Designed miniproteins, single chains, continued (5). Designs and how they scored, part 13

Each design is a single chain, and the fold is of that chain. pLDDT is the mean over its residues in the fold that is shown.

## One batch from the design tools (miniprotein)

Design m16425
Fold by ESMFold2-Fast:
Parts: structure tokens; C-alpha cells; sequence
Structure m16425 (fold): chain A 89 residues (1-89)
């Protein structure tokens, strides 16, 4: 449930992923009934800062994505698809 996800995030607010070609820092924040996912990635193809806001809407979650990237493919994809409503995991 979304409530269990919020509880998980409060216990695990940061995640780090590091490979030879990628360094990613993920910050998870619970803000009221919303979850804010902030990712900063450094890769061989450039950098990307992604902010995703997840808001519960009944039995679904509304996703709003803001991307700031030096990778034009990633930027274009985000600009074309700024929001979605998906079922809860």
C-alpha cells in the first residue's frame, strides 16, 4: 500500500548506486500524503537530475516528473510525458 511505502521511505531516505560507468544518488522524501523521489545520476552519457512526485489518488498513484538532463533523449522523453496515473504496486 502507499502508506507502507511511505513508512519504508521514512526508514530508508537515501539510496546510492555506483558502478564503473554510473554514480546515482537517490533521495526519498515524504511530504504530507506525497512522496518525492529525487535522483541525481552521473553517467558516461551525461548527467541527469530527476524529480518525481507521487500523489495517491484513490487506488492509484499520480506521477509527475521533472527532468534536467544533458542527455537530449532523456530530456525529450520527459518533456513529452510529464505525468501519468498508474495503479498502486
Amino acid sequence: SFEKLKEFIKKNPTLHVETPDTREEIELTVEGDKIIFKSKAETKDGTAEIVTTMTPVGDSVKYEVEVKSTNPKLQAEADANPSAVLPLP
Scores: mean pLDDT 71

Design m16426
Fold by ESMFold2-Fast:
Structure m16426 (fold): chain A 70 residues (1-70)
Amino acid sequence: MEDEKKAKELVEKLRKAAELYASAGREDLAQTLEEAARRVEELIKKGEYKEAIELGEKALSDFDAQVKAE
């Protein structure tokens, strides 16, 4: 249950980041974040919560660093 909650929170964060970038005209980054959120969501549907968390955290980490660098 906790892993599922964490994975769902990561999907929400990825989607919020995608909306932010879409609003800023960065459709390339928005699309990449949306794809990451979709992949995490598919893993959640399969019950693979640990893989979902790992994928989501990696995607957020990569983009958090990129946002600060841009």
Scores: mean pLDDT 78

Design m16427
Fold by ESMFold2-Fast:
Structure m16427 (fold): chain A 75 residues (1-75)
Amino acid sequence: MKEELKARVDELIQRAKELKDHPLSDELIAEMERIKAEIDSGELTPEQLARYEREITMLEGVIDALERKKKLEEE
């Protein structure tokens, strides 16, 4: 689970980098790097793992929304 969460964060960082022209791109990358560092830094309880999974899912939703908005604005 911990390694799976880190893999999801790495994927989201790459997706955020593809949004490099968006004002929030650097902030999203920094936030995801923070989450990855926290996951790496210690033993996590099941409750902490569930919390990070929710945070990662929320950030994924933000990136999805920004990607869709960018496509609409490019038309």
Scores: mean pLDDT 77

Design m16428
Fold by ESMFold2-Fast:
Structure m16428 (fold): chain A 92 residues (1-92)
Amino acid sequence: SIEELIKEIEQLIEELRKIAEQSRLDVARKFLLATAEEIEREVEKHRDDKEKLERIKRFAQIMVSAARVNLELEKRREAAGFDFEAHNEKLG
């Protein structure tokens, strides 16, 4: 149902925000939070359109998967002594 699709998308939004909180990269956190907010706006615009909600869900799933991979790569960089503070200053 549409209501079930919205709940599934809301869970994916929550996962994106959770990953953002775990990231030490300012640019990654800002991007993931902005993406979560964009997904929320798209859900609100298309609450009556099952086909568009299915596409929004697919997009959210892809974003969560990519964010998880990037977080694991970030953890590996941290273990290797990467300076996140210097990186954030250079890009912020």
Scores: mean pLDDT 88

Design m16429
Fold by ESMFold2-Fast:
Structure m16429 (fold): chain A 88 residues (1-88)
Amino acid sequence: GGPREQSEKASLYASLGFSYAFKGDNAAAAKYSALGKKYADLGASLPESRLGSIYSALGKRYAEQGDNALAALYSSRGTTYATLGSRL
């Protein structure tokens, strides 16, 4: 699929990772979070504004889960891509 499809997969896998973490399945949570990151990186050829929105949503989900390190990482990436998307 195209870059948009990869970014949509990233959001879906991030949501699955959050859901499994909430259920206490740390192995499944780690697996789906890693897949979310992989597809987010593959979707990096999307317009930066869209990618910024996706990373910001991932940061929010990790913050809600209490993973402050991953929340900070994805929120920072979201800000970076949103700023790049604003250049034109």
Scores: mean pLDDT 67

Design m16430
Fold by ESMFold2-Fast:
Structure m16430 (fold): chain A 80 residues (1-80)
Amino acid sequence: MMSLEELIEKAEELIEELARLEREWLATGDRAVAEEALRLAEETKKLLEEILEKDPNNLKARLFLISVEGSILVLERMLK
């Protein structure tokens, strides 16, 4: 299995991709892009929760989780 550091690097990659999809959604207004961003945000949240189960005091993962949860709330609200 991946090391804790590798899991965090994976989460950083997913957060960058989420930011890209959110920028595309803001530029196009495409609902399909917003739905893809929501799916990626939910996947990223699950990974961050797994990281925090292994290292509950990981500040970087905790801050990323807050950011991703914010993205999920905005995307869910806009898609309703």
Scores: mean pLDDT 84

Design m16431
Fold by ESMFold2-Fast:
Structure m16431 (fold): chain A 76 residues (1-76)
Amino acid sequence: LMEEMEKLLEEFAASTNDAEKFELFMKALELTKELDNESKLEVLEKLIELLEGSTEPVDITLREFAEEEKEELKKE
């Protein structure tokens, strides 16, 4: 599971295609459902880090989504 997640995060970081980035991001989020809340938070923080400083619209949107998921997790 974590090995699968690491591979997805690496592919996401290397991707230059908007559709591929979106697909990999969604797959990573789906895998977080199998993790405990602490591990989910770590994955969401890594996704936010990978998107930090980007001015591309898709990256801004995905970062916002990850930040919202992180805030919802903190409220639970």
Scores: mean pLDDT 77

Design m16432
Fold by ESMFold2-Fast:
Structure m16432 (fold): chain A 99 residues (1-99)
Amino acid sequence: DEKLKEEEEKRKKRLREIAEKLLSETTDPKLIEALEALLKRLEGEEPKSLEERELIGMGYLVVVLAEMGVSVEELVELLNSPPEEQEKFLKEVLEKKAA
C-alpha cells in the first residue's frame, strides 16, 4: 500500500527533524550519543552491537518524549538518572498525556 510507505517516510522525516533540533540544543554527551545512533539507524545503518541497539532505543525514546513536550533539560536529567527514576518519569509523562 502506497499510503503505508508515505506514512513511514513521513514518520522517519519527523524523527530526523526532532533529533537534529535536539542535537543543536544540547551539549550532553549521553543525549548526543543516543540521537546520533538514532540518526544512523534512520539512514538505514544496522546496529553493530547490543550497546548500539540500546542507544538507538534511547534515541527513539527521547525524540518521542520531546514531541510530547518534554524539554531538553528534562531529557538530559532522564538520561543521567538511575533506571528506577527513569521508569517513574516515563509513567508521569504517560499519565499527563492521557489526561
Scores: mean pLDDT 78

Design m16433
Fold by ESMFold2-Fast:
Formats: structure tokens, sequence, C-alpha cells
Structure m16433 (fold): chain A 62 residues (1-62)
């Protein structure tokens, strides 16, 4: 189901961040944004975009 895929992507993001895998977290956030937009969930998509911006900022500082 779409909800299960979103939950799995959120878990992958948490796991990747905990492991220091910012590129992995970024890929999962981009997929999460795509799924939210496909569902018409603009709030979810905007939250994923904020996550992408945070990870990109962290990558520029490392």
Amino acid sequence: SMKARIAALRQQIRDNIAAGDLDGALRSYRELERLYRAMGDDIGANMAEIGIAVINTAKKRQ
C-alpha cells in the first residue's frame, strides 16, 4: 500500500541519517516527495522538500 511505502521511506530516512548516509537520506526524501505529490498531499510533499533542503545544507557543511 502507499501508506506502507511512505512509512518504509520515513524509516529509511531515519536509518540513513543515523548512519551518516546523507546521500541515502536525500534519495529517500526525493522519493517521499514524489509519492506525496502523486497522492495530492501538498503538505506531505512540502515537508519532504524541507527535509531535502536540510540534508543539502548539511552536505555543504561537511
Scores: mean pLDDT 88

Design m16434
Fold by ESMFold2-Fast:
Structure m16434 (fold): chain A 89 residues (1-89)
Amino acid sequence: KEIELNAEPGQLVTVDVSDFQVGDIINKPKNTILHLINLKDNLGIKIEDLEGNEIKDYKIVETKNSISIFGKNNTTFNQDVKVVLIEKV
């Protein structure tokens, strides 16, 4: 499935991904912070721009059952991005 988030700049958005699977997409607005909860052990993430190019310039802050996604140096992304659920190796 693909979901779209409605959030304003500076807002933290929490998404429960307990029912998500490989290939599911979260469309994250620019200048927001995304917090994923209940991420399954077999799922990782990949971040893409709207053109499908992989963004590698980001940081993750992980807790026991959650991931928060930031841009480099703990800033927000200044562009809309796709967060793709992938199989964790």
Scores: mean pLDDT 73

Design m16435
Fold by ESMFold2-Fast:
Structure m16435 (fold): chain A 70 residues (1-70)
Amino acid sequence: MAEKVAKLAEEFTKEGLKRLEDGESLSETLNAIFEKSQELVKKGEVTREEGLEIYRRTVEALYKAILEKQ
């Protein structure tokens, strides 16, 4: 359970960083990640709470990366 959330959050963070490197805006990247988390919930692969936690962790990681980039 927790292991699956951590793995998916790491994968989504890598995807988000790649999207930002490819010139996508932060808002577009966050919207894409939100849609991905909702798709997992729709498929029954994660609960609604797990999907929200994946999104939250990914958002936090992306903001931290941007802030620490100086």
Scores: mean pLDDT 81

Design m16436
Fold by ESMFold2-Fast:
Structure m16436 (fold): chain A 80 residues (1-80)
Amino acid sequence: MEEKKKIAEELLKAAEEARQGSKTDPVAAMERLIAKARELNPAIGDAVAGAYRKGLEESVEKGAQTGIDLAEKAAKNLLK
């Protein structure tokens, strides 16, 4: 139980840092988020990378928003 809470807390922190960083450099912010998510849980990291890639079909900002939203959703699911 505590291990899932630690992963969720670190993932939420990384998602918030990516939200702030994406205001200046969304590509670098997403690369950092994906790397951290993969370090915490490879499946979650790959899902975040996939969401980012899908959003990039519309815009860089949409890619960042989609990837960050998936990271937050994954973290919240770990807390259930």
Scores: mean pLDDT 84

Design m16437
Fold by ESMFold2-Fast:
Structure m16437 (fold): chain A 90 residues (1-90)
Amino acid sequence: MEAEREGAEASERYLTDPDPEVREEAARRARELTALLLVAAAEALKENPNASEEELRKLIAEHVEKYRADGVPAEELEARARAIVAAERA
């Protein structure tokens, strides 16, 4: 939706805001978005490990839409993202 796109653009602008409270909120939103993208990318790679970069981008977008539609909590996505990073380091 247009409001969601505008919200994402606003969050990017607020990451460099001189107000520390605005930056903290923007940083939280950035962490949530990063976790969502990382989880979606990991699932896309599991679904098609031989996918091209263009195919992966499409699959990632589909998984992002699915997680948002399912209302998966940000804290759960952040926990999954941390588990993925830990597994790669192990």
Scores: mean pLDDT 71

Design m16438
Fold by ESMFold2-Fast:
Structure m16438 (fold): chain A 76 residues (1-76)
Amino acid sequence: VELSPVAKQVIDALLKSGQLEKDVYTGDEKKFDPITKEEIKKGEEVLKSTKDGLLYKLESFDKAIENKESTISPNA
């Protein structure tokens, strides 16, 4: 499992600031990962955005970061 230094920094900063949290989905409603569009099952470990409550599967976490990097890379 390879993480880019930029992705690692962003992940750590978001976790430290409370914007992302490691959580377990306990709801009975169907939820879908907005990146992979895969169904999140009750009891599944997820990454939760604390500001808007969006749930991400662990698999999509790194891909989401890399996808966003292409948007923020030219930000100066």
Scores: mean pLDDT 65

Design m16439
Fold by ESMFold2-Fast:
Structure m16439 (fold): chain A 67 residues (1-67)
Amino acid sequence: GMYVLLADYLTQELAKLVPKNITLVVSESSSLKTDVTAHYSPSKKSASILFGRDVSPVNLLKEATKE
């Protein structure tokens, strides 16, 4: 669906910013609506991003790159 394409787009853009040795997981969560949450675990070398179904791609990228 549309959110699969959004997750793929975000994954490609974030892969340019995130070291290749870090596992990146991008997923939709219906409970978040317009919110985005990001979590980085240094001990697991993993980053995960959850986004709501109503979030815009521009806002999704802004939250993901906010540091």
Scores: mean pLDDT 58

Design m16440
Fold by ESMFold2-Fast:
Structure m16440 (fold): chain A 83 residues (1-83)
Amino acid sequence: SDELLKKIIESLRRMIKEMEAQPDKWPQPVIEFFRTLLEALENNDSIENTEKKLEEVIAKVPAEYRAGLERAREVFLEELRSL
């Protein structure tokens, strides 16, 4: 599980860097969502605290991004619960 978590963190870091390099393609609220997820994982936050922080980020994004980020949150939380 620790090896899988490390790979997830490394993949998220690479993805975020690629997104930040393409600001015309990736809106800031989407990048902020993934940065919040990465920070929670690196700090070894509880699943409950991670979910709460992601909910707060989604609440602040424009409506057009909300459904996609809520789906991403569900998928990542299910993966974390499986570790």
Scores: mean pLDDT 83

Design m16441
Fold by ESMFold2-Fast:
Structure m16441 (fold): chain A 94 residues (1-94)
Amino acid sequence: SKALELALEAEALAAFAAIYLWLGKKFAEKGDNEEALEYYEKAIELAEEAIRLAEEALRDPSASEEVKERARRIKEEAEEIRREAEENKEKIKK
């Protein structure tokens, strides 16, 4: 279904957002604050797109409850990634 395809795309974007968040943390640990900021910004962008697609999947009236549960989980995970990336951006010292 279209809802399942949207949920799978959201899951992939959330996974990439998590990878960019991890990279941002690694660069911040090394004192590479400008590179860390770039990765945190990419993580936020990908997480926001994942949230958007998950919400679109949830609005699909033909979506099964299993697809909706998956989309809710992906949305929650992406929201947490966005929050953590935003908090880590604020902590960067130059």
Scores: mean pLDDT 89

Design m16442
Fold by ESMFold2-Fast:
Structure m16442 (fold): chain A 98 residues (1-98)
Amino acid sequence: MAMYKHEVRITLAGATEEQLDEMEERLKQVAKALGAVSAEREGDSNTFIIKAQSAEVAYLATVAVINEAELLGLKLESISASTPEMQKLVDRLLQKLA
């Protein structure tokens, strides 16, 4: 199957169900704006999964998710990426946020 080459998992701490619903709605708008990306909640968890064909689009979607979470007052717990290329971008982003 043609896979999304890059996958990013973002876990948020302290989110209410209302905040998670707002995040899902905002992420759908981000995915529509960027194209060639999906952003979905992992089941009933506090983890959101971004899938994209390019590291650039995955990175832009990841930044947008973090910004939307910050606007909702949510705390970022962890980010992990499926490829070394994307993980380097995530590590750089986390250093900027610290």
Scores: mean pLDDT 77

Design m16443
Fold by ESMFold2-Fast:
Structure m16443 (fold): chain A 75 residues (1-75)
Amino acid sequence: SAEEVMKAALAEIQSRVQAYLAANPDASEIEKGEFAIEVLEAAIKKLEASNPEVAAKLRELLEEAKRVLEEMKAK
């Protein structure tokens, strides 16, 4: 189901971000945010054709993450 696909996608996104944080303990908040955005974009691209509803929801999260990152960059 779409709900199961969403749970799996979110779990993989979280796992990739956690692995990045463990490998890059000195990464800045901006660098962490940029990596999270890349992971979200990759997940959206993989799901666009097979699960467009899940991709659309992840795109909403991506847009929110981009706004937060821009606010951080603006100081």
Scores: mean pLDDT 85

Design m16444
Fold by ESMFold2-Fast:
Structure m16444 (fold): chain A 83 residues (1-83)
Amino acid sequence: MIEAAQQALREGNLAEAARHYREQSARYREQAAANPEESDLLNRMADILERDAALLEAGDVEAASRRAPSETAELLRMVADRI
């Protein structure tokens, strides 16, 4: 779950949110290696999180919000409106 990333976003800490996205991406990569039958799906999820982390690291909160799940997108929009 990305609850820690959502908390970091609520606090306006984009670097910390990106770090949590990177950690979750690494977990999906590890799961893909252990589960070949799910590897394509897990690797795609990891790719999505890596892309979103890169957008947060660049400070492009609006671009990241367009690709996030609805709850995460709402938090990203709140951060963009605040800063």
Scores: mean pLDDT 72

Design m16445
Fold by ESMFold2-Fast:
Structure m16445 (fold): chain A 66 residues (1-66)
Amino acid sequence: SHTLSAEEQERLKRMIKATNLALEKAPAGTVAKTLGISKGTAKKIVDAPDDGTISQLVVDAAKARA
């Protein structure tokens, strides 16, 4: 089994937290701070439809930060 590094575990925790915040339509600034991304990118995530798009955008943003 592949074991996640400490950095990968922290990234996963941030992704889970950011996804939950975005699904609850939290302020873009809160999502931006959670993922370490721009407010503009976070606003696109929060404004996305709740059909799996939010989860995909969060994963993409987190990977772009790595």
Scores: mean pLDDT 77

Design m16446
Fold by ESMFold2-Fast:
Structure m16446 (fold): chain A 55 residues (1-55)
Amino acid sequence: GAEKNALIKEASELASAQLAELGINAAAARTGAESQLSDMDVAALKELTQGLKSS
C-alpha cells in the first residue's frame, strides 16, 4: 500500500545517506536498501525509520 511505499522510500533515503557517509556509493546503497526493505512489513519499516531518524 501507499504507507509501505512511503516508508520504504524514507528508510532507503536515510539508510543510503548513512552508508554514503561511510564512503559507499549512495546510488548503489539506495538500490540495495530498497530491495531489502520491500521484503519487510510495515511495523518493521516503522521501527527502522525511527531508528535511522534517531541516528
Scores: mean pLDDT 65

Design m16447
Fold by ESMFold2-Fast:
Structure m16447 (fold): chain A 97 residues (1-97)
Amino acid sequence: AEEAAKAYRETAKILRRIAEAVRQGLPLDEVKGIALIALSVGRLAAKRLGDNQAAEILERTADEVSRALDAGNRDQAIAVLEKGADELEKLASEYEK
């Protein structure tokens, strides 16, 4: 599924850019809005493709990043976003085999 792989790589890039915005000191309320929109769009696409594994990664990442941002924990928010991106890139690579 080349289209699914491309979609997940694109979502991973967006998550890494959001993590960088957190490192650069963007307000956490703005980060939360951007992150949850990106993750919601990704989850909808994954569910439409029938990809339960991608949907679970995106749902877990949304829950974990929301909790980290609500706690004011920038380091945890960065770690969650990067982990989600890594897992999506791994799925994309598996679909390109």
Scores: mean pLDDT 84

Design m16448
Fold by ESMFold2-Fast:
Structure m16448 (fold): chain A 85 residues (1-85)
Amino acid sequence: MKEELIEIAKELEEKLKKKLEEKEKEKGEKYTIGLPDLEKLNEEELLQLIITLITEVNDEEYKPLLEEALKKEQEIAEKEEKEKE
């Protein structure tokens, strides 16, 4: 599971980099992507990152992944709730 999330995050990171590269060409300034080390993130943090990256990329192709990520985040939240009470 975590490895699949890392792969998705890397793909989205690459797309975001290309989008920022286009913007850099237009404005003539350099953009640095301050993305966390994916290997150091837990599954919950990776899901949150993927959701953020999908919304930043704003690509219709990624809507199914966004829905899946949101569903998994909800399942994790429900699991935490059950563990508390």
Scores: mean pLDDT 68

Design m16449
Fold by ESMFold2-Fast:
Structure m16449 (fold): chain A 105 residues (1-105)
Amino acid sequence: MTVEEAILEAEISLGLLRIALGVAKLVDKDPELIALGDRAIELAQELIKIAKEYQKQGKNDKAIELALRTSELANRAARALIRGDLEELRATVEELEKLYEEYKK
């Protein structure tokens, strides 16, 4: 897998997460679910930025690992939003927070 492919997968997953949140806002309007969805998008955006910074530094293995982990978690958040699964979304946001703390420095 190339670093460009891994980052593209993460960007596609983030796009799906944004669509899922838009749908949740239209049909559910649960304030907690919406707030967690917004947080998941914020964290996924920052993690993709960090992956792109690793790519610029030639740290392709780290960029790929981070992008793929971000893609997986963004997809989990999107599925939780579609299903209205507040507990799964909360757990997924916690994993995104831990990933962000690991990689932000």
Scores: mean pLDDT 88

Design m16450
Fold by ESMFold2-Fast:
Formats: structure tokens, C-alpha cells, sequence
Structure m16450 (fold): chain A 86 residues (1-86)
């Protein structure tokens, strides 16, 4: 499944670059990690779900240029995922 997600991320990055989006690579990385987080959560791997969610938020925060907001969202996501898994 990693190779399939890598291929999808590359395709999304290419589409965003074709559309003139300067954050194409970061947005593609965020989407890949969001997909990995969903898979990990469905498999019962809460720690992996949190890790991938944090990586997705970090990539989005870098694209937006707001590191403080990204840090806050990572903390909120970690708590929400733990609560949903409990």
C-alpha cells in the first residue's frame, strides 16, 4: 500500500503544480499522511494514526506559514484521536 500512496501523492503533486500551486509538494504530503492516519486508525493502531495526523498538520502548517496554529492543531488532533479510540 505504501507504493500506491506514493504514486497517488505524486499524481496529486503533479496536478497541483500544473494548476500553479506553489505548495503542491506540501499539500500532497499532507494528503498522503492523512490517508495513512485513516488506515492506521481503522487497523486499531492509535499511535501510528496520531503520528501520521501530526505529520499531515505539520505539512499544512508549513504551506500556510503558521507554525503556532499547526502546533495547536497537532495537540487537539492527538487528544481527539485518543478519545475516539477509547
Amino acid sequence: MEAELDAKAAAIEAELKAAGNPNAALLAEALKHQALAARAFAAGDVDAAIEHTERAIEALGEAEGDAERARRLREEAREEIRRAAA
Scores: mean pLDDT 76

Design m16451
Fold by ESMFold2-Fast:
Structure m16451 (fold): chain A 81 residues (1-81)
Amino acid sequence: ADALLAAFEAELRAIRDEALARMRAATTPQEKQEVAEEAERRMLQLLAAAEGRLDAASRERAWTIFVEIAREFNEEYRRLM
């Protein structure tokens, strides 16, 4: 029933998956780091935009979703470096 939260999670996961695919295709550590930094900026911008549209309870859930996806991304990033 949380259409906005579902869309937020889906878009964060899409940003993560796109970034990981680009990092796997990258040939240098610098290129991988630049992709990761871009993904982090996009995810933070998405979180800020979502916060402006959500009530207090939904913001707590959005933060939980963000932290989980960021953790998964960081684990894969470390594996790819």
Scores: mean pLDDT 83

Design m16452
Fold by ESMFold2-Fast:
Structure m16452 (fold): chain A 55 residues (1-55)
Amino acid sequence: SKKEEVLEKVKSLLGKMSLDEIIRYATELAREAGLSKEEVLEVMNEILKAWDEYE
């Protein structure tokens, strides 16, 4: 799905960019992919969870 493709790309940036840059990139990708408001929130929640687990 488009949502999973966005998540895959963003997760590859964990540890390489600041959280702010990751969130910006994820938001732009989700918008370009045509994700709904709910799908964007799901992507953001998954990114925040992955960030918290990435010490």
Scores: mean pLDDT 78

Design m16453
Fold by ESMFold2-Fast:
Structure m16453 (fold): chain A 74 residues (1-74)
Amino acid sequence: DLDKKVQEVVDALLSGDVDKAKELLKEIRDTYNLSETEIVSRVREVLLKTYPGIVAHRIGEVVGDLYSELLKEE
C-alpha cells in the first residue's frame, strides 16, 4: 500500500533516520514509478493531517530532494 509506505517515510524523517527514508523512497520509486511532484504531494497530504503547513512544506522539500537524487542514480 502506497499510503503506508509514505507514512513510513514520514516517520523515518521525523525520527531523523534519513537512510531508512532513502531506502523506503527507493522502494516507492521501483514499485509505483511516482514523479518527484507526486511523492511530495502525497507526503504533504499525510503531514497536513497532523502538522502545520510550514512543517508539511519543509519535510515535503526534503522528500523531493532525496527522491530527485534517487531518480538520477538509476
Scores: mean pLDDT 81

Design m16454
Fold by ESMFold2-Fast:
Structure m16454 (fold): chain A 78 residues (1-78)
Amino acid sequence: SMGRERAEKAIEEAEKAVKKAREEGASKEAILGAEVSLGMALIGLGVGKVAGDDEFGAKMAEEGAKKAKEAVETGKLP
């Protein structure tokens, strides 16, 4: 489904952003916030799969991925 593919791309981009931030010496707080948000994104994908609602899961995953990127870019917890 388009929703699932979109969500998987968002998670991949967020994971790359977190890896780059970690390599560049981002704060422990920024990394923790990003990892929590990525965890929420993965949970969203899993819930969507179990419930048979890919669009709901995709939306949750995209929001989590966005918050992960914001955490590493701003240095603040989401």
Scores: mean pLDDT 76

Design m16455
Fold by ESMFold2-Fast:
Structure m16455 (fold): chain A 77 residues (1-77)
Amino acid sequence: MEEKRKKIREAAETLYAFVRELLAKSDRLTDEEQVRIVKLVNELADGKIVSKDGTVTDAKLDPVEIAAEFARLRAAE
């Protein structure tokens, strides 16, 4: 459970950095950039984890939880 929350936060931070980089070049997001953001959220949600012993664990996250955490980060500036 803790690892899942940490991964959601890490995914949201990755998304936030990406969106901030886009907004640094423009005061608004284009439709194409919005589509890229949605794709990135889905890609982060479907991530796989490889443990040190070589065990591959399905680390699928909820895209809605990633979006909610991203919205919180954006609200906090």
Scores: mean pLDDT 67

Design m16456
Fold by ESMFold2-Fast:
Structure m16456 (fold): chain A 91 residues (1-91)
Amino acid sequence: SSPLLEEEYIKKLKAEVKAALEYAKKTPEVPENLVENLEKSVELLSKPNPTLEDIIFADTTLGVFYLYMAVNKIDTSEYEKLVEEELEKLK
């Protein structure tokens, strides 16, 4: 894969994980261990050169977050707004 595509992917993933973390901290239905994994994901993606394992961890954690929200029928509208705000910063 192209290094430029990898950089763009990491930037978008970091934005989504940051939005997920902000939302999770305000949402008591989100389990504490998922919040901790989202915090770790932000730290890993904030490294100067995130490894593939760091990227996989963050992507997997975000996937678990989406699955948890869907299964528990938690309203995602506020989360979606936070994602849009983070993505706007990358334009």
Scores: mean pLDDT 81

Design m16457
Fold by ESMFold2-Fast:
Structure m16457 (fold): chain A 76 residues (1-76)
Amino acid sequence: MAEEAETAARILEAVGDAESAELAREAAELARKVEADPSDEEAKKKALELVAKVQELLAADPELKAKVEAAAEALE
C-alpha cells in the first residue's frame, strides 16, 4: 500500500496538471502515513479511495490515461 501510493504520487506528478498535482500530494502524504504505521487502517482506506478517484478521472479523460500509463512505464 505505501509503495503503491508513492508510485501513484510520482505518476501523478509526471502528468503535471493542477488536479493531478493535488492527487500526487495526497498520495505522497498517505504513503508516508502507511510507511510510519502499516496498521493504520484509516490511511489504507484513504489510499484505496484515492486510487478509485484516480481511476474515475482516467476513465473520463483518455488523454490523461495515456500520459499516466506512459509515466508508469517510465518509472518501472
Scores: mean pLDDT 69

Design m16458
Fold by ESMFold2-Fast:
Structure m16458 (fold): chain A 72 residues (1-72)
Amino acid sequence: SAVAERFRAMSEEERKKLLEEASQAMKELDKRTAEAVANKDYAAVDALGREYAPKLVVFGADARIAEEEERR
């Protein structure tokens, strides 16, 4: 994918920073999703998933690289 190729082209420091930012976004998404579920606001849960998907895409790229390394 274009995201995985871009992630591979980045420096180690840039990748680490993006993963740290994505990790923070994931924690915030988990908290906001838990609050929405507690309020039974499933429309808000769906909206949060769409809002945070672009911020979390780096985890998919990182996992794909890890899978390629495990195949060796």
Scores: mean pLDDT 72

Design m16459
Fold by ESMFold2-Fast:
Structure m16459 (fold): chain A 88 residues (1-88)
Amino acid sequence: LSIREVAQRVVARVAAIVHDHLDANYARGSPVEQAAWALLQELAGRAAAARTREELLAVAEEFAERLEKVTGDKELAERVRAAAREAL
């Protein structure tokens, strides 16, 4: 698989986890949902620009850390990290 295909897989799996969590736990249009969606958009852009698996992993880890700060949910952040590593 090309790095671009791996990046698309990472973003797709992470986005699915985050969207499911937001739908289950937060009201539509809440500040947390808006902040998390902004982080997902940033993740998609940075992942598309990644040239190596190491760079892509670093981008995913930074996303998970920032998501944990926004949501206060360590378990969600750990699920995101696991999904990213599995997709690599």
Scores: mean pLDDT 87

